# Ledger of designs, part 2: designed miniproteins, single chains, continued (6)

Each design is a single chain, and the fold is of that chain. pLDDT is the mean over its residues in the fold that is shown.

## One batch from the design tools (miniprotein)

Design m20039
Fold by ESMFold2-Fast:
Structure m20039 (fold): chain A 73 residues (1-73)
Amino acid sequence: MEVEERARKAAELAEAELPQAEELAKQGKISEEQLKKVKEAARLFREAVEAAEEGDLEKARELLEEGVRLAQE
């Protein structure tokens, strides 16, 4: 329920999905641009975790929302 918990779970899920996304891009099933967005979303989720751990919950939520938006494109 806390922002830091959500950010941590999102980062973990994105990291787990990266190898699959890379394989799909190799097979031409997703574009290189889509792979780039998946990698960028994963990075945003990591930054959200760091912001939350530093107590900046507003920044953490903003980064989490940005990552979700990119992953949904």
Scores: mean pLDDT 79

Design m20040
Fold by ESMFold2-Fast:
Structure m20040 (fold): chain A 72 residues (1-72)
Amino acid sequence: TREELLEAARELEERARELEERARELRERAREAREEGREEEARRLELEAGVLEGLAGIERGVARILRKRAEE
């Protein structure tokens, strides 16, 4: 139903928001690690943040498709 599609879209958007927040935290930690001369740790944190941002993007993309489908 339309309600089920909108609910699913909201859940995906919420998950994306959580992933984006975690990615932001990791990038801040990476900045701190880099300032301390821990370049390998900083690179690892940046990579992890990038993965989370990518996943958030996918979830937001799926949510947009579900919302579009609910409008039809």
Scores: mean pLDDT 89

Design m20041
Fold by ESMFold2-Fast:
Structure m20041 (fold): chain A 70 residues (1-70)
Amino acid sequence: SEGQKLLDELNEIMTEVDELAEEGKLSDEELKKLKELGIKAREAILNGDLEEAKKLIKELEEEVKKIKEK
């Protein structure tokens, strides 16, 4: 299902966020922001708001890319 694919994508990104945190590459504020986006994306998937979920997942991907470029 589309929702299952989005959940798998979200879990992959959140795993990468946890790895960046463990490597000391995230500030406390960046980690909080990324976790809040992850929670919102999960809620959107569970509510069937797949367009909102896709938007939030793209925001997560872009934020992670910016952090990696620092």
Scores: mean pLDDT 85

Design m20042
Fold by ESMFold2-Fast:
Structure m20042 (fold): chain A 64 residues (1-64)
Amino acid sequence: MAERERREAEILALLVEAGERGLSRAEIARRLGLSPATVSRHLRRLEADGRAVRGADGRYRAAP
């Protein structure tokens, strides 16, 4: 869906801007005005696609 692709791109852009510091699910949800559940679904897809990674700290980063 166009909305899914757009949201994934928005999340990836935020992760790229945050760099090594990463972003929590709550921070992403706040910055994009989305529910945490919606962000979790998009992050799961990005992780499955190898485009985002979750660190041991629970924070998300763009894959290199």
Scores: mean pLDDT 80

Design m20043
Fold by ESMFold2-Fast:
Structure m20043 (fold): chain A 66 residues (1-66)
Amino acid sequence: DEEEIKKFIEKIDEKIKELKEEIKELEEKLKKGEIDPKEAKLKIEELEGIIALLEAFKAYLEKKLA
């Protein structure tokens, strides 16, 4: 069970990394004027919300290992 939780945390970290990369790409497009500012903000807020949920779940899992 502890090993399974550790593997799950690793997968969460990988997903957070992927989502942060998507935000970075949206910010680059916004700087270049390649995306509507309102659309970019909405997508970034959505991705940041998902990251916050994943980080909260990761923290919950880490507390279970302590």
Scores: mean pLDDT 86

Design m20044
Fold by ESMFold2-Fast:
Structure m20044 (fold): chain A 55 residues (1-55)
Amino acid sequence: SAAENAIREAEESGVDVFSKEALEAALAAIRASEGASDGEISEAAIQAVIKVEGE
């Protein structure tokens, strides 16, 4: 659920389509943030996606 929410929020931020690498980076960030709040997990995942996708 947190992963799905993070992906949705990243898409709403202007990332319409993720690469597989961006998705895997988001999941890794979520795992690294286990035990944190949903907001913290979502933020970490979004930052990971942005870093991988880059612009």
Scores: mean pLDDT 68

Design m20045
Fold by ESMFold2-Fast:
Structure m20045 (fold): chain A 61 residues (1-61)
Amino acid sequence: VSQEEVSKLREQYLTNQGKSDELQRQADETGSESLRQQSDQYRQQSEQNGKQYQDGLNKLK
């Protein structure tokens, strides 16, 4: 695992978390089931990326 790979995972984690939060806010405001489902998808991606990022950090210690 390289520092570049870990940095990319961090970027993906933060980007997907931000998208999930934004879509959740829009779903709450509009009551859109479609936006809620999209938020959940980005949340799952963010959790996956976050786990990979944390694992990468531990390997770079």
Scores: mean pLDDT 82

Design m20046
Fold by ESMFold2-Fast:
Structure m20046 (fold): chain A 96 residues (1-96)
Amino acid sequence: MSLEERERAASITNTVDWLRDLGAEVRVEGNRITIRIPDPDAFARRLAEDTQSPNSSVEATLAALRAGLESLGFRALSDDVFELETEIPEELRPPL
């Protein structure tokens, strides 16, 4: 695996872990990562607090999250569900 592929995998992993800490549900199946936000309003408030943007609206905070996820290759399936199809490195794959 190249250094660039490792750096991208680390960025994806760090983003996934950060969003889980904020209350997002994350699933990995094969080469697909799905992120679901079960309570968008509460999630947006926690995200705004974490990013030091407490005066941001829920709509603006979720739009910024969507833009950030899209920059990593995620596609919005709905207002609260995001999906990424990527080659998951062997080190990040579930053990058989």
Scores: mean pLDDT 73

Design m20047
Fold by ESMFold2-Fast:
Structure m20047 (fold): chain A 83 residues (1-83)
Amino acid sequence: LVEEARRLLEEAERLLKEAVEALKKGDYDRAIELSERAIRLADQAIRLAEQAGDSKLKLRAEILRGIARIVLGVAKLLKKKEG
């Protein structure tokens, strides 16, 4: 559980970095897709960390989910301006 939660969180971190890069390039569809995937993986990591009793890992996943939600919101807003 802890190892799976860590792997999901690492993947979510990678997706979030790619989403920010896509956002900088004006690829809003890519940024939306990647941030939505990062949110889903962070949600899975939160559940697994909670089951494992790892409060530090849970907090890290919650913070990442929050950042990914902000990136998603920005990407959607910018896509609306471009469309």
Scores: mean pLDDT 85

Design m20048
Fold by ESMFold2-Fast:
Structure m20048 (fold): chain A 64 residues (1-64)
Amino acid sequence: MTPEEAVAKARAEVSASLRAGMQAGNGPQAGTDAKAALDRAYKELLEAGVSEEEARQMVSDAGG
C-alpha cells in the first residue's frame, strides 16, 4: 500500500466513524473508532518505509 493510499483510507474511516457516531448519538465510540483508524494508518506508513516523524505528521493531517 502506498503512503497516500493509507492516509486516504484513514481519512475515509475517520469521516465515516464520526458521521455514524453523530447519527447514533454515540460520539465516544466514534472517537475510539477514528483513533483506531489513525493507529492502523501509522503502522501502514511505517511498513511502507515512511519515517516515524513523517508518519506522525501524515496521521495528524488525516485526523483533521
Scores: mean pLDDT 74

Design m20050
Fold by ESMFold2-Fast:
Structure m20050 (fold): chain A 68 residues (1-68)
Amino acid sequence: SEVLEILREALRLALEARDVRTAAGLREAIESLEKGDVEGAKKSVEAALEVATDPRVRELLEEALRKL
């Protein structure tokens, strides 16, 4: 899944930036999407986007939301 790849890259960057809150939201989004819960994944990505501070992470989250 292209969306899963985007979310995993966003998670890697969030962890590199030590953004624990965004990383937690991304883990929830990835888990929801792996279970086929698209609505849950979308909600988790939206929540992560509200707290994300790294511009690269924000761009990836916006791309993921557009594709969900």
Scores: mean pLDDT 88

Design m20051
Fold by ESMFold2-Fast:
Structure m20051 (fold): chain A 73 residues (1-73)
Amino acid sequence: MEAEETRRAALEAIEEARKYAEEGDLHKAVLSLSAAGVLVAALSFLGADEAAEELRRERREVAAYIDEVEKKL
């Protein structure tokens, strides 16, 4: 199912972004976070609005963490 595949890909991208941010690799973290954003938008387009909102929330948390790591550099 396309929506489930997209949701899985978005979750993986969010987790990769978090991992790279924890490692201090902000370039890779931002790229993974951007990919997650595109996939979350695709979920909304496919009508999976509840899943999209949940993942959008997790993406915002990772984005805030990236900002904090950048400020400490």
Scores: mean pLDDT 82

Design m20052
Fold by ESMFold2-Fast:
Structure m20052 (fold): chain A 67 residues (1-67)
Amino acid sequence: MKEKEELRQKAVDVAAKLARDRPLTAGELMERVAKELGISKETLLELFGSRFALTQAVADRLAAEAP
């Protein structure tokens, strides 16, 4: 349970760093994050339930860190 939450948080952290470094499409962001974590895009989607949920989590993270 907590390991799954930790992995989810790491995914958001990686995605936020990538998004801050340079803009990426949602598809590119997902592929990069999955590669960085050593998991498949399917596994990444299972962690969040949907592509929309992953994108929203990243957006929320960036909003919380900005400005």
Scores: mean pLDDT 75

Design m20053
Fold by ESMFold2-Fast:
Structure m20053 (fold): chain A 62 residues (1-62)
Amino acid sequence: MNSTPQYVTDLIISLTRDSLKYLGLSDEEVERLVKELEERTKTMPASDAATITLLEGEKIAS
């Protein structure tokens, strides 16, 4: 079983969560955006999903 894509996806999700926290978002906003990110990774590359999620987080933080 090739699990390489999954651990990379998990790493990207973890890094995105940390970046959202660094932007000063609340834990509730971070978890909401992370849930949206997880859903996006089902239909698109995790890097693209993370980019969209970070842009949404920056808009909230502004």
Scores: mean pLDDT 78

Design m20054
Fold by ESMFold2-Fast:
Structure m20054 (fold): chain A 78 residues (1-78)
Amino acid sequence: SEEELRRRLEEGVRRVREQLRELAEKAKEGDEEARERLEEAVRQAEEDEARAPELSPLEAEAVLEAARAAREAAEEVR
């Protein structure tokens, strides 16, 4: 169902935001591994964003929101 899909996508985005926030905080504290993981997440998000036009509207919204969260987390570390 669309409602079930929407809930799962929203939960996915929420989890991604929480993980990105944790990685950004650790990276700010000098955790090099966390910084590398954050850079990997940004790279993955850019690849996912490039595929957004090929996805359903709900999936595209989730991917774009996750990509935005990844970029925001990376900006916080700088």
Scores: mean pLDDT 82

Design m20055
Fold by ESMFold2-Fast:
Structure m20055 (fold): chain A 94 residues (1-94)
Amino acid sequence: MMEGLKYMSLADYEKAKEKFEEDIKNNPNNSLSWFNLGNVYFNLGDYEKALKYYEKSIELDPNNSQSWLGASVVYRELGDEKKAKEYEEKAREL
């Protein structure tokens, strides 16, 4: 169930966060829920938390190009251009 995505489409990031946190509580191995939580924190401007959750998504599913791309964007926002390029290239290879 992707109830958190409904709140993302409404730009209700606090409700989206609550729904993705419940998804993770019920299934901590769902890489998409971690990726979506990364997107929530990115939209809230919390780049350190966004990165942690994108990295968790990558650990669970290293073939998900969207998670690599998400982390790449966060590294760029944090000023780490070398890591941003590394992760973007990894996303393009998948």
Scores: mean pLDDT 83

Design m20056
Fold by ESMFold2-Fast:
Structure m20056 (fold): chain A 117 residues (1-117)
Amino acid sequence: SLEETLKRAESLISELSRNSELATDLTRELEELLKKGENVDKERLKEAIDTLKNIKTTNEENRRNLLQAIENYRKNGAESFPRLEELVKQTESTLAENNKKLEEVKKKMEEAKEKIK
């Protein structure tokens, strides 16, 4: 039903918003860790990367579920839900930035790993 679709959409919106905030905070932490260069705590870097990977996976699932909920809403002849579309775009932008930072950190960690041998 439309009511069930709305409740599901609202729940997923809240989760996306929360995860976007967490991803932004972790991206800032990664930037600070990267400033340390060779003095970086490798275990902390690994934990931050693993946390971002988990957030990325959850956000991708939630984004997919949101898009399906919106499509179901439209298919049933309901009005468009602009708030959902706005949050999806914002989340995609945040995920793209986080992916870029993850790739930078992965390269740094691989270089450090080779030095330890």
Scores: mean pLDDT 64

Design m20057
Fold by ESMFold2-Fast:
Formats: sequence, structure tokens, C-alpha cells
Structure m20057 (fold): chain A 65 residues (1-65)
Amino acid sequence: RERLEELLEELKELLKVVKDPEWQEKLKGTIKGLEEALESDDETIQRVALHEAERLIEEVKKKLE
């Protein structure tokens, strides 16, 4: 839960600094997925959303240097 909330905050911060429309779309989609996972309280759904968010954050950070 705390980790999902941390990832959600990280994604929201990245959305503020990323101006590329393609990356903004991906960030918005992943944010929505994490919010749904948090609401679901399903461990499996949360685990999948966690991995998806981590991959996107890593990819975006590499682009931003």
C-alpha cells in the first residue's frame, strides 16, 4: 500500500515535468491503473500495477536523465 502510494506520487510528479504528449498519456494511464488497484484492495491487482508503475518510472527517468 505505502509503496503503491509512493509510486502514485512519483508518477504525478513526473506528469508535471514531462511535456511530451506520448509520455503524458502513458503516465495518466498508469496513474489511473494505480488508483484503481488501491481502491480494489486486491493483492494480485496491486502487485501487477506496482510492476507496471515501476517500469514506466524507470523508463521516464532514463529519458529525463
Scores: mean pLDDT 77

Design m20058
Fold by ESMFold2-Fast:
Structure m20058 (fold): chain A 70 residues (1-70)
Amino acid sequence: MAEAEAEERRRRAGEHLGKAQEYLQLAAEVDKEKYGKEALEHTRKAAELVAEFSEDAAEATLRDAKEAVA
């Protein structure tokens, strides 16, 4: 069912965003270059999972991540 697929993709996107937040904290405290790149990659994966439902939401997610990593 399409609803179950959407729920699973949102769940996976949430997991990637959670890891991105953990890596952003490590970037601030330990190594900005190493952990910042991982945070951005997880955010990009989350945005890709959301893009099929809302391209605007995916673009906003990527923009927020770029600002947080910059």
Scores: mean pLDDT 69

Design m20059
Fold by ESMFold2-Fast:
Structure m20059 (fold): chain A 60 residues (1-60)
Amino acid sequence: SKEEQIEKSIKEFAEKAKSWSKKDQEELMNLALDRLSELVSPELLEKAKKKLKEILKELE
């Protein structure tokens, strides 16, 4: 489903981001959210934001 594809993309992004600087991680996360806001419903965008915040916290 579309939700599953988005979740998989977020997880793949997070795995790659582990090797990046915190600044690059935050910048790319913001860009990803901006792109998602154009492609998905507000509900899916909110779910994506929550997952990205969780991932950023783990990368601290």
Scores: mean pLDDT 72

Design m20060
Fold by ESMFold2-Fast:
Structure m20060 (fold): chain A 71 residues (1-71)
Amino acid sequence: EIDEATEELLRAAEELSRIPKYREQGEKTRKLAEEAKNYALENPDVSKDLAKGLKDVARGMEELAEKAREE
């Protein structure tokens, strides 16, 4: 659901924000998660597809953070 997807994206954003070179991107991602949740509440018919998209973004952000730790 959208709440779970939003929480996953917020966690990924926090993980990114701990990496100095991605701090700004982490902050922008956190804003995106909050805005997407609000949009889903106003547009319930797209909430499932939006949740899937948010989880995909969260995964990408987590992979980016993992890559940065290897450097």
Scores: mean pLDDT 79

Design m20061
Fold by ESMFold2-Fast:
Structure m20061 (fold): chain A 91 residues (1-91)
Amino acid sequence: MVDQVISQTRQTSNDYSSRFNSYGSQLSSNSGHTDMANISRNNTNRSQDRIIQMAQRDPQDGQRAMQSFRDSSDSGINWMNSQVQRYNQQQ
């Protein structure tokens, strides 16, 4: 259980961090959106560490934290994707 939560958290965090970094690069001419991408990436990395620590102490707390992290990150990715699409249309 613990190892599975840790593995899933690392994979999810890496996927979201990579995507937020990509969005930041695509929005580099709009500083507000670039800053938001960097903030989201930093929050994703912090969430990864926290969830792993929680899972190592209590696997159920880790599972709950991972679910909240996925929900929040999915919302962030959907928002960033919409911003990239809007920006590319305005170029």
Scores: mean pLDDT 70

Design m20062
Fold by ESMFold2-Fast:
Structure m20062 (fold): chain A 99 residues (1-99)
Amino acid sequence: SSAEAWNNLGSALSNLGRHDEAIEAYKQAIELKPDFAEAWNNLGNALSNLGRHDEAIEAYKQAIELKPDFAEAWNNLGLALRNLGRLDEAIEAYKQAIE
């Protein structure tokens, strides 16, 4: 799909360290498919790589709301919370990531 193509472009850009451009590509994927949990998780990763941890947390929460068993998004939420010193919340997120 067009949304999947934008998500894949974002992933390729992120792998090159082009995180600002990756964010724009992921936003296009989400605009085309708002229920795209993987694109929300990937948006969070790109935001986190830029140190935008509060925005990353909101993106990860959207991914989790769409897909509550998304272990990767729970783990990434925990890492972002840990980076903000929100350790009790990080522990709870990590527990949700454990299968």
Scores: mean pLDDT 92

Design m20064
Fold by ESMFold2-Fast:
Structure m20064 (fold): chain A 52 residues (1-52)
Amino acid sequence: MSIDDLKGKKIKSIEKVGGGPMSVTYKITFEDGSSVNLTVPSMLVPYVKKLI
C-alpha cells in the first residue's frame, strides 16, 4: 500500500504498543483492518496525543 492508499481511511483505533524514555511506538488500525506502526520521539508525544 502507498501513502495515498491511506489518505481518506478512517482510523478505528490507536494504541501504544511500545515505549521508552527516548521514543514511543503507536499502532494505528484503520476500519478496513489495515494497520501501521508509527514511532515518535518522546519530545513529540504531546503533539501525537493531540492528534489522537
Scores: mean pLDDT 68

Design m20065
Fold by ESMFold2-Fast:
Structure m20065 (fold): chain A 57 residues (1-57)
Amino acid sequence: MLEELTPEQREKLQEFVDKALKEGITDEEIRKFAEELGLSYEEVKRALQELIDKKLS
């Protein structure tokens, strides 16, 4: 869940969501981003989906 992330992790996720909405992202980019944050691929993908849904609603 987003509330389990640090402020720095949430800020980086927000930037990644903005890129995803503008340009799209690949699964490889998600995996690399997860490794950089010290999170699992599944955690990052879930957080990204939640943030994207919130922005589009």
Scores: mean pLDDT 75

Design m20066
Fold by ESMFold2-Fast:
Structure m20066 (fold): chain A 125 residues (1-125)
Amino acid sequence: ALIFEDDEAVAAEIRELLEAAGFDVTVVSSPVDLVRALKENDFSLVLVDGDVSSGFLYTITEFLISQGYEVFVTRELAERMGLEDPRIHVVDDLVAEAPRILATPRAAVIGSSEELLALARALAA
């Protein structure tokens, strides 16, 4: 699993929860490191903090799709992003989608830090 989160405390909590769920976890805190990690490695799960510029959100989502990821994004972030694609799954609740995310071989999830923490807790349960 790959985590993009610039808050070290939030990143550490998500990491601990995903490791408890059986994931091998890599944490990145910059856009450059995120893109490099995605190019050099094959991750089954990617979590992206969506509290970024709309331009970056658009660019990283296009890149994730190009790498073969199915993208799960909350409705509010999807509206800000302004990108539509069959591989983008707009959801109202990431926690409710946890079984579907786990069943997806290459899943990327874009949400707020709070939403990603709630998802990580659900995955660890």
Scores: mean pLDDT 81

Design m20067
Fold by ESMFold2-Fast:
Structure m20067 (fold): chain A 99 residues (1-99)
Amino acid sequence: MELSAATLKEGQPVLLSAGDVGILITYKDEVLSGTTSNIAAGATVQLLDKNGNVIGSGTVNEGGAFSIPVPNIKSGEYTLVINDPVLGTLTAKLTVVLE
């Protein structure tokens, strides 16, 4: 399942959605954080670079939130991959713009 594509800027929240699934993400201080709607607790979240390398990962907690440390993130194209035990694999294309 593919979520909406989005541009991510430091300190600016962005909503990724598909159907009844929503993910509000924010990048700040080398951390990508999110809050989720209709994603299961325990779902894994990975941020992949343009070449498919995992640059950061986290897990959705019981409150629907996650946090991914990304200390080496640069401006460019990324893919957010969520593996939900009920919904399967969810992906979103992110254009990261820093500075």
Scores: mean pLDDT 84

Design m20068
Fold by ESMFold2-Fast:
Formats: sequence, C-alpha cells, structure tokens
Structure m20068 (fold): chain A 64 residues (1-64)
Amino acid sequence: MRENLVEIARGAGEAMRRMALTSSKISGSADKDELTALADESTRRLVEAAREKAQEAERQARLS
C-alpha cells in the first residue's frame, strides 16, 4: 500500500516533467495556462487513484 503511493508520486512527477517539455514547444499565454491546469488535474487524479487503491486494499483486509 505505501509502495503504491510512492509509485504514484513518481508518476505525478513524470507527468509534470512531460508537461514542462510540452509547454516549451507551445507558445502563448492561453496555451501555457491550459497546460498548467491540465498538469494540476493529472497530478490530482494520480494521487486520488493511489489513495483509493490503498484504502480499498486496507478496507478489504479489515473486512476479510
């Protein structure tokens, strides 16, 4: 379970890294602002998925 959170954290970091590279290719305030919002949402989704997965495993262990 802890391992899953660590892996998701790494995934989030890599997503931010890819977003930075994409931002370098795209110019314009609007494009940059949109990419920043997408990166933030992607990070949130990755963290949420890791959290729910860990909680689901813990819940199953306690119930079983």
Scores: mean pLDDT 65

Design m20069
Fold by ESMFold2-Fast:
Structure m20069 (fold): chain A 101 residues (1-101)
Amino acid sequence: SMKEKANKLLDEAEKLISEAQARVDRLERDFAEGKLTPEQLRAGVAEVRALIDQASRLITEVFELAEKLGDEELLKKAQELAMRVSEIQDRVDALEARIDS
């Protein structure tokens, strides 16, 4: 069903977001502790961006499915994941800005 497809996409997006969160947490800590070169930090930032980009594509498909289904709960879950993606994006942007300061 369309709802089963949407739930599978949400589960996949949540896994990608959780991985991105763990990676950005580690990048922030390791960079603050002087364990990363600027090149290693840029590489890590690129990996996090790839994960959240994939999650954003899945979330967009869930928004489309939620609209077709008229499913407000599904819409809210997609909005919550989109907010988490935005938070990770802000953290990654702030982290990358520290390289160029």
Scores: mean pLDDT 89

Design m20070
Fold by ESMFold2-Fast:
Structure m20070 (fold): chain A 74 residues (1-74)
Amino acid sequence: MLSEEQQKELAELLRKEAERVLEYAETLPPEMAEVAREVARLALKAAEALEKGDQEKAFEYLREIEELLARAEA
């Protein structure tokens, strides 16, 4: 399991990645932009869960991102 410091670092990284994904979404067609925004939303929720020490909930959100991306690519 992640330490408190590792949870903070990962949360910060997820917030930065979410911002990058949102910027990228502005260049995509509407349907793909919607998927990208949902990925960013889930990443921010994962960051919030990590900041609260809820690793289980954070990994649940990350799994939802994986499933969403798998559906978009398939």
Scores: mean pLDDT 81

Design m20071
Fold by ESMFold2-Fast:
Structure m20071 (fold): chain A 81 residues (1-81)
Amino acid sequence: SVEDELKKILQEIQNIVQQLLRDGSPEQQQQAAQIAAEMQAQVQAVNDKLANASLEERLKAITEVLKKALKQLKELLDKAQ
């Protein structure tokens, strides 16, 4: 279900952010914060643009925003040495 997919993505994002906060450099922590802020801004933009759309369309668009953020966080984690 979409709800199960969203829960899984959010859990993965939380796990990566926690790992970067523990093991990352100050620069990596700053980049993680920037990715999180951009993700939040994009979710707000989706809610504004799709305010009159179906819940399904809004959740689908939000899922794509979260997937993009997860990809960026994974790339950041992979560069952490």
Scores: mean pLDDT 83

Design m20072
Fold by ESMFold2-Fast:
Structure m20072 (fold): chain A 65 residues (1-65)
Amino acid sequence: SVVDVAEEAVKENPDNPAAWAALGAALLEEGRYEEAIRYYEKALELKPDFQPAKAGLERAKAALG
């Protein structure tokens, strides 16, 4: 699945904010919003100005209400 591919990317490069944001995006597409939020926040811990993670975090939070 897209989530499996994204999980492997994180395992290979845990210091890459793009890998964590990709995992967040995959989880967002599966409706797993709380998990998506955690991994987008992890991407932002690594790079606070990382726009894909900021955008994804807003989408995931909006989906929760």
Scores: mean pLDDT 86

Design m20073
Fold by ESMFold2-Fast:
Structure m20073 (fold): chain A 56 residues (1-56)
Amino acid sequence: SRRERVARALAYLGANRDRPVSVAELAKVAGLSPATFSRVFKAETGVPVSRVIKLM
């Protein structure tokens, strides 16, 4: 599901907080293209993935 894909990407981000993580890398973990992942992430979390990346 979309929620499971986003949860997997968030878990990956949390496990790799010691280094920069790209949107493309998170999309690959979620099994989606970067464009699709960006849309799905915002739909599930209410926040653009680009904003989350900047805060990390």
Scores: mean pLDDT 79

Design m20074
Fold by ESMFold2-Fast:
Structure m20074 (fold): chain A 65 residues (1-65)
Amino acid sequence: LKEKALEAIKAGNFEEALRLAKELIDQGRVEDAAEVADELARVAPPEYEVDVSMLMMRVAIAKLE
């Protein structure tokens, strides 16, 4: 799942990467989701800024549990 999300980022499929990252959080794979979120924050176009910020917030909250 993490590999597919990172591959989606490399392919420019940021919507798919966001979907897969949310799925990682739902599976309790917080570390994997964090890695995907960090990569999205680095390379995603500005139009995804809000979606990426929301994802990073969810990851930060999940890490605190």
Scores: mean pLDDT 80

Design m20075
Fold by ESMFold2-Fast:
Structure m20075 (fold): chain A 101 residues (1-101)
Amino acid sequence: DDLEKAILYLVKGKEYYDKKDYEKAIEYYKKAIEYAEKAGDLRLLAVAYLNLGKAYAKLGDYEKAIEYYEKAIELLEKFDPDSEELKEAKKNLEEAKKKLE
């Protein structure tokens, strides 16, 4: 089940993020994105994009962090406009932009 795999990889990505292994977190978040897309679960896709952006920001890759925060925001504004994830993504986007110049 693609949905079950998306959730599993999202959880694994978060475990590596919490251990500060951001490169492995990125690997698992990318797998979560792949399976969320296959499952058609746009909410999980948005959450996976948000977490991928956070992991890139921890590595100092603010250009990629911005890219994935913007993808998360675009989805969340359409499907979950009152979510805490949308507020977090917008805050993290502004912080990442301040790191560039």
Scores: mean pLDDT 91

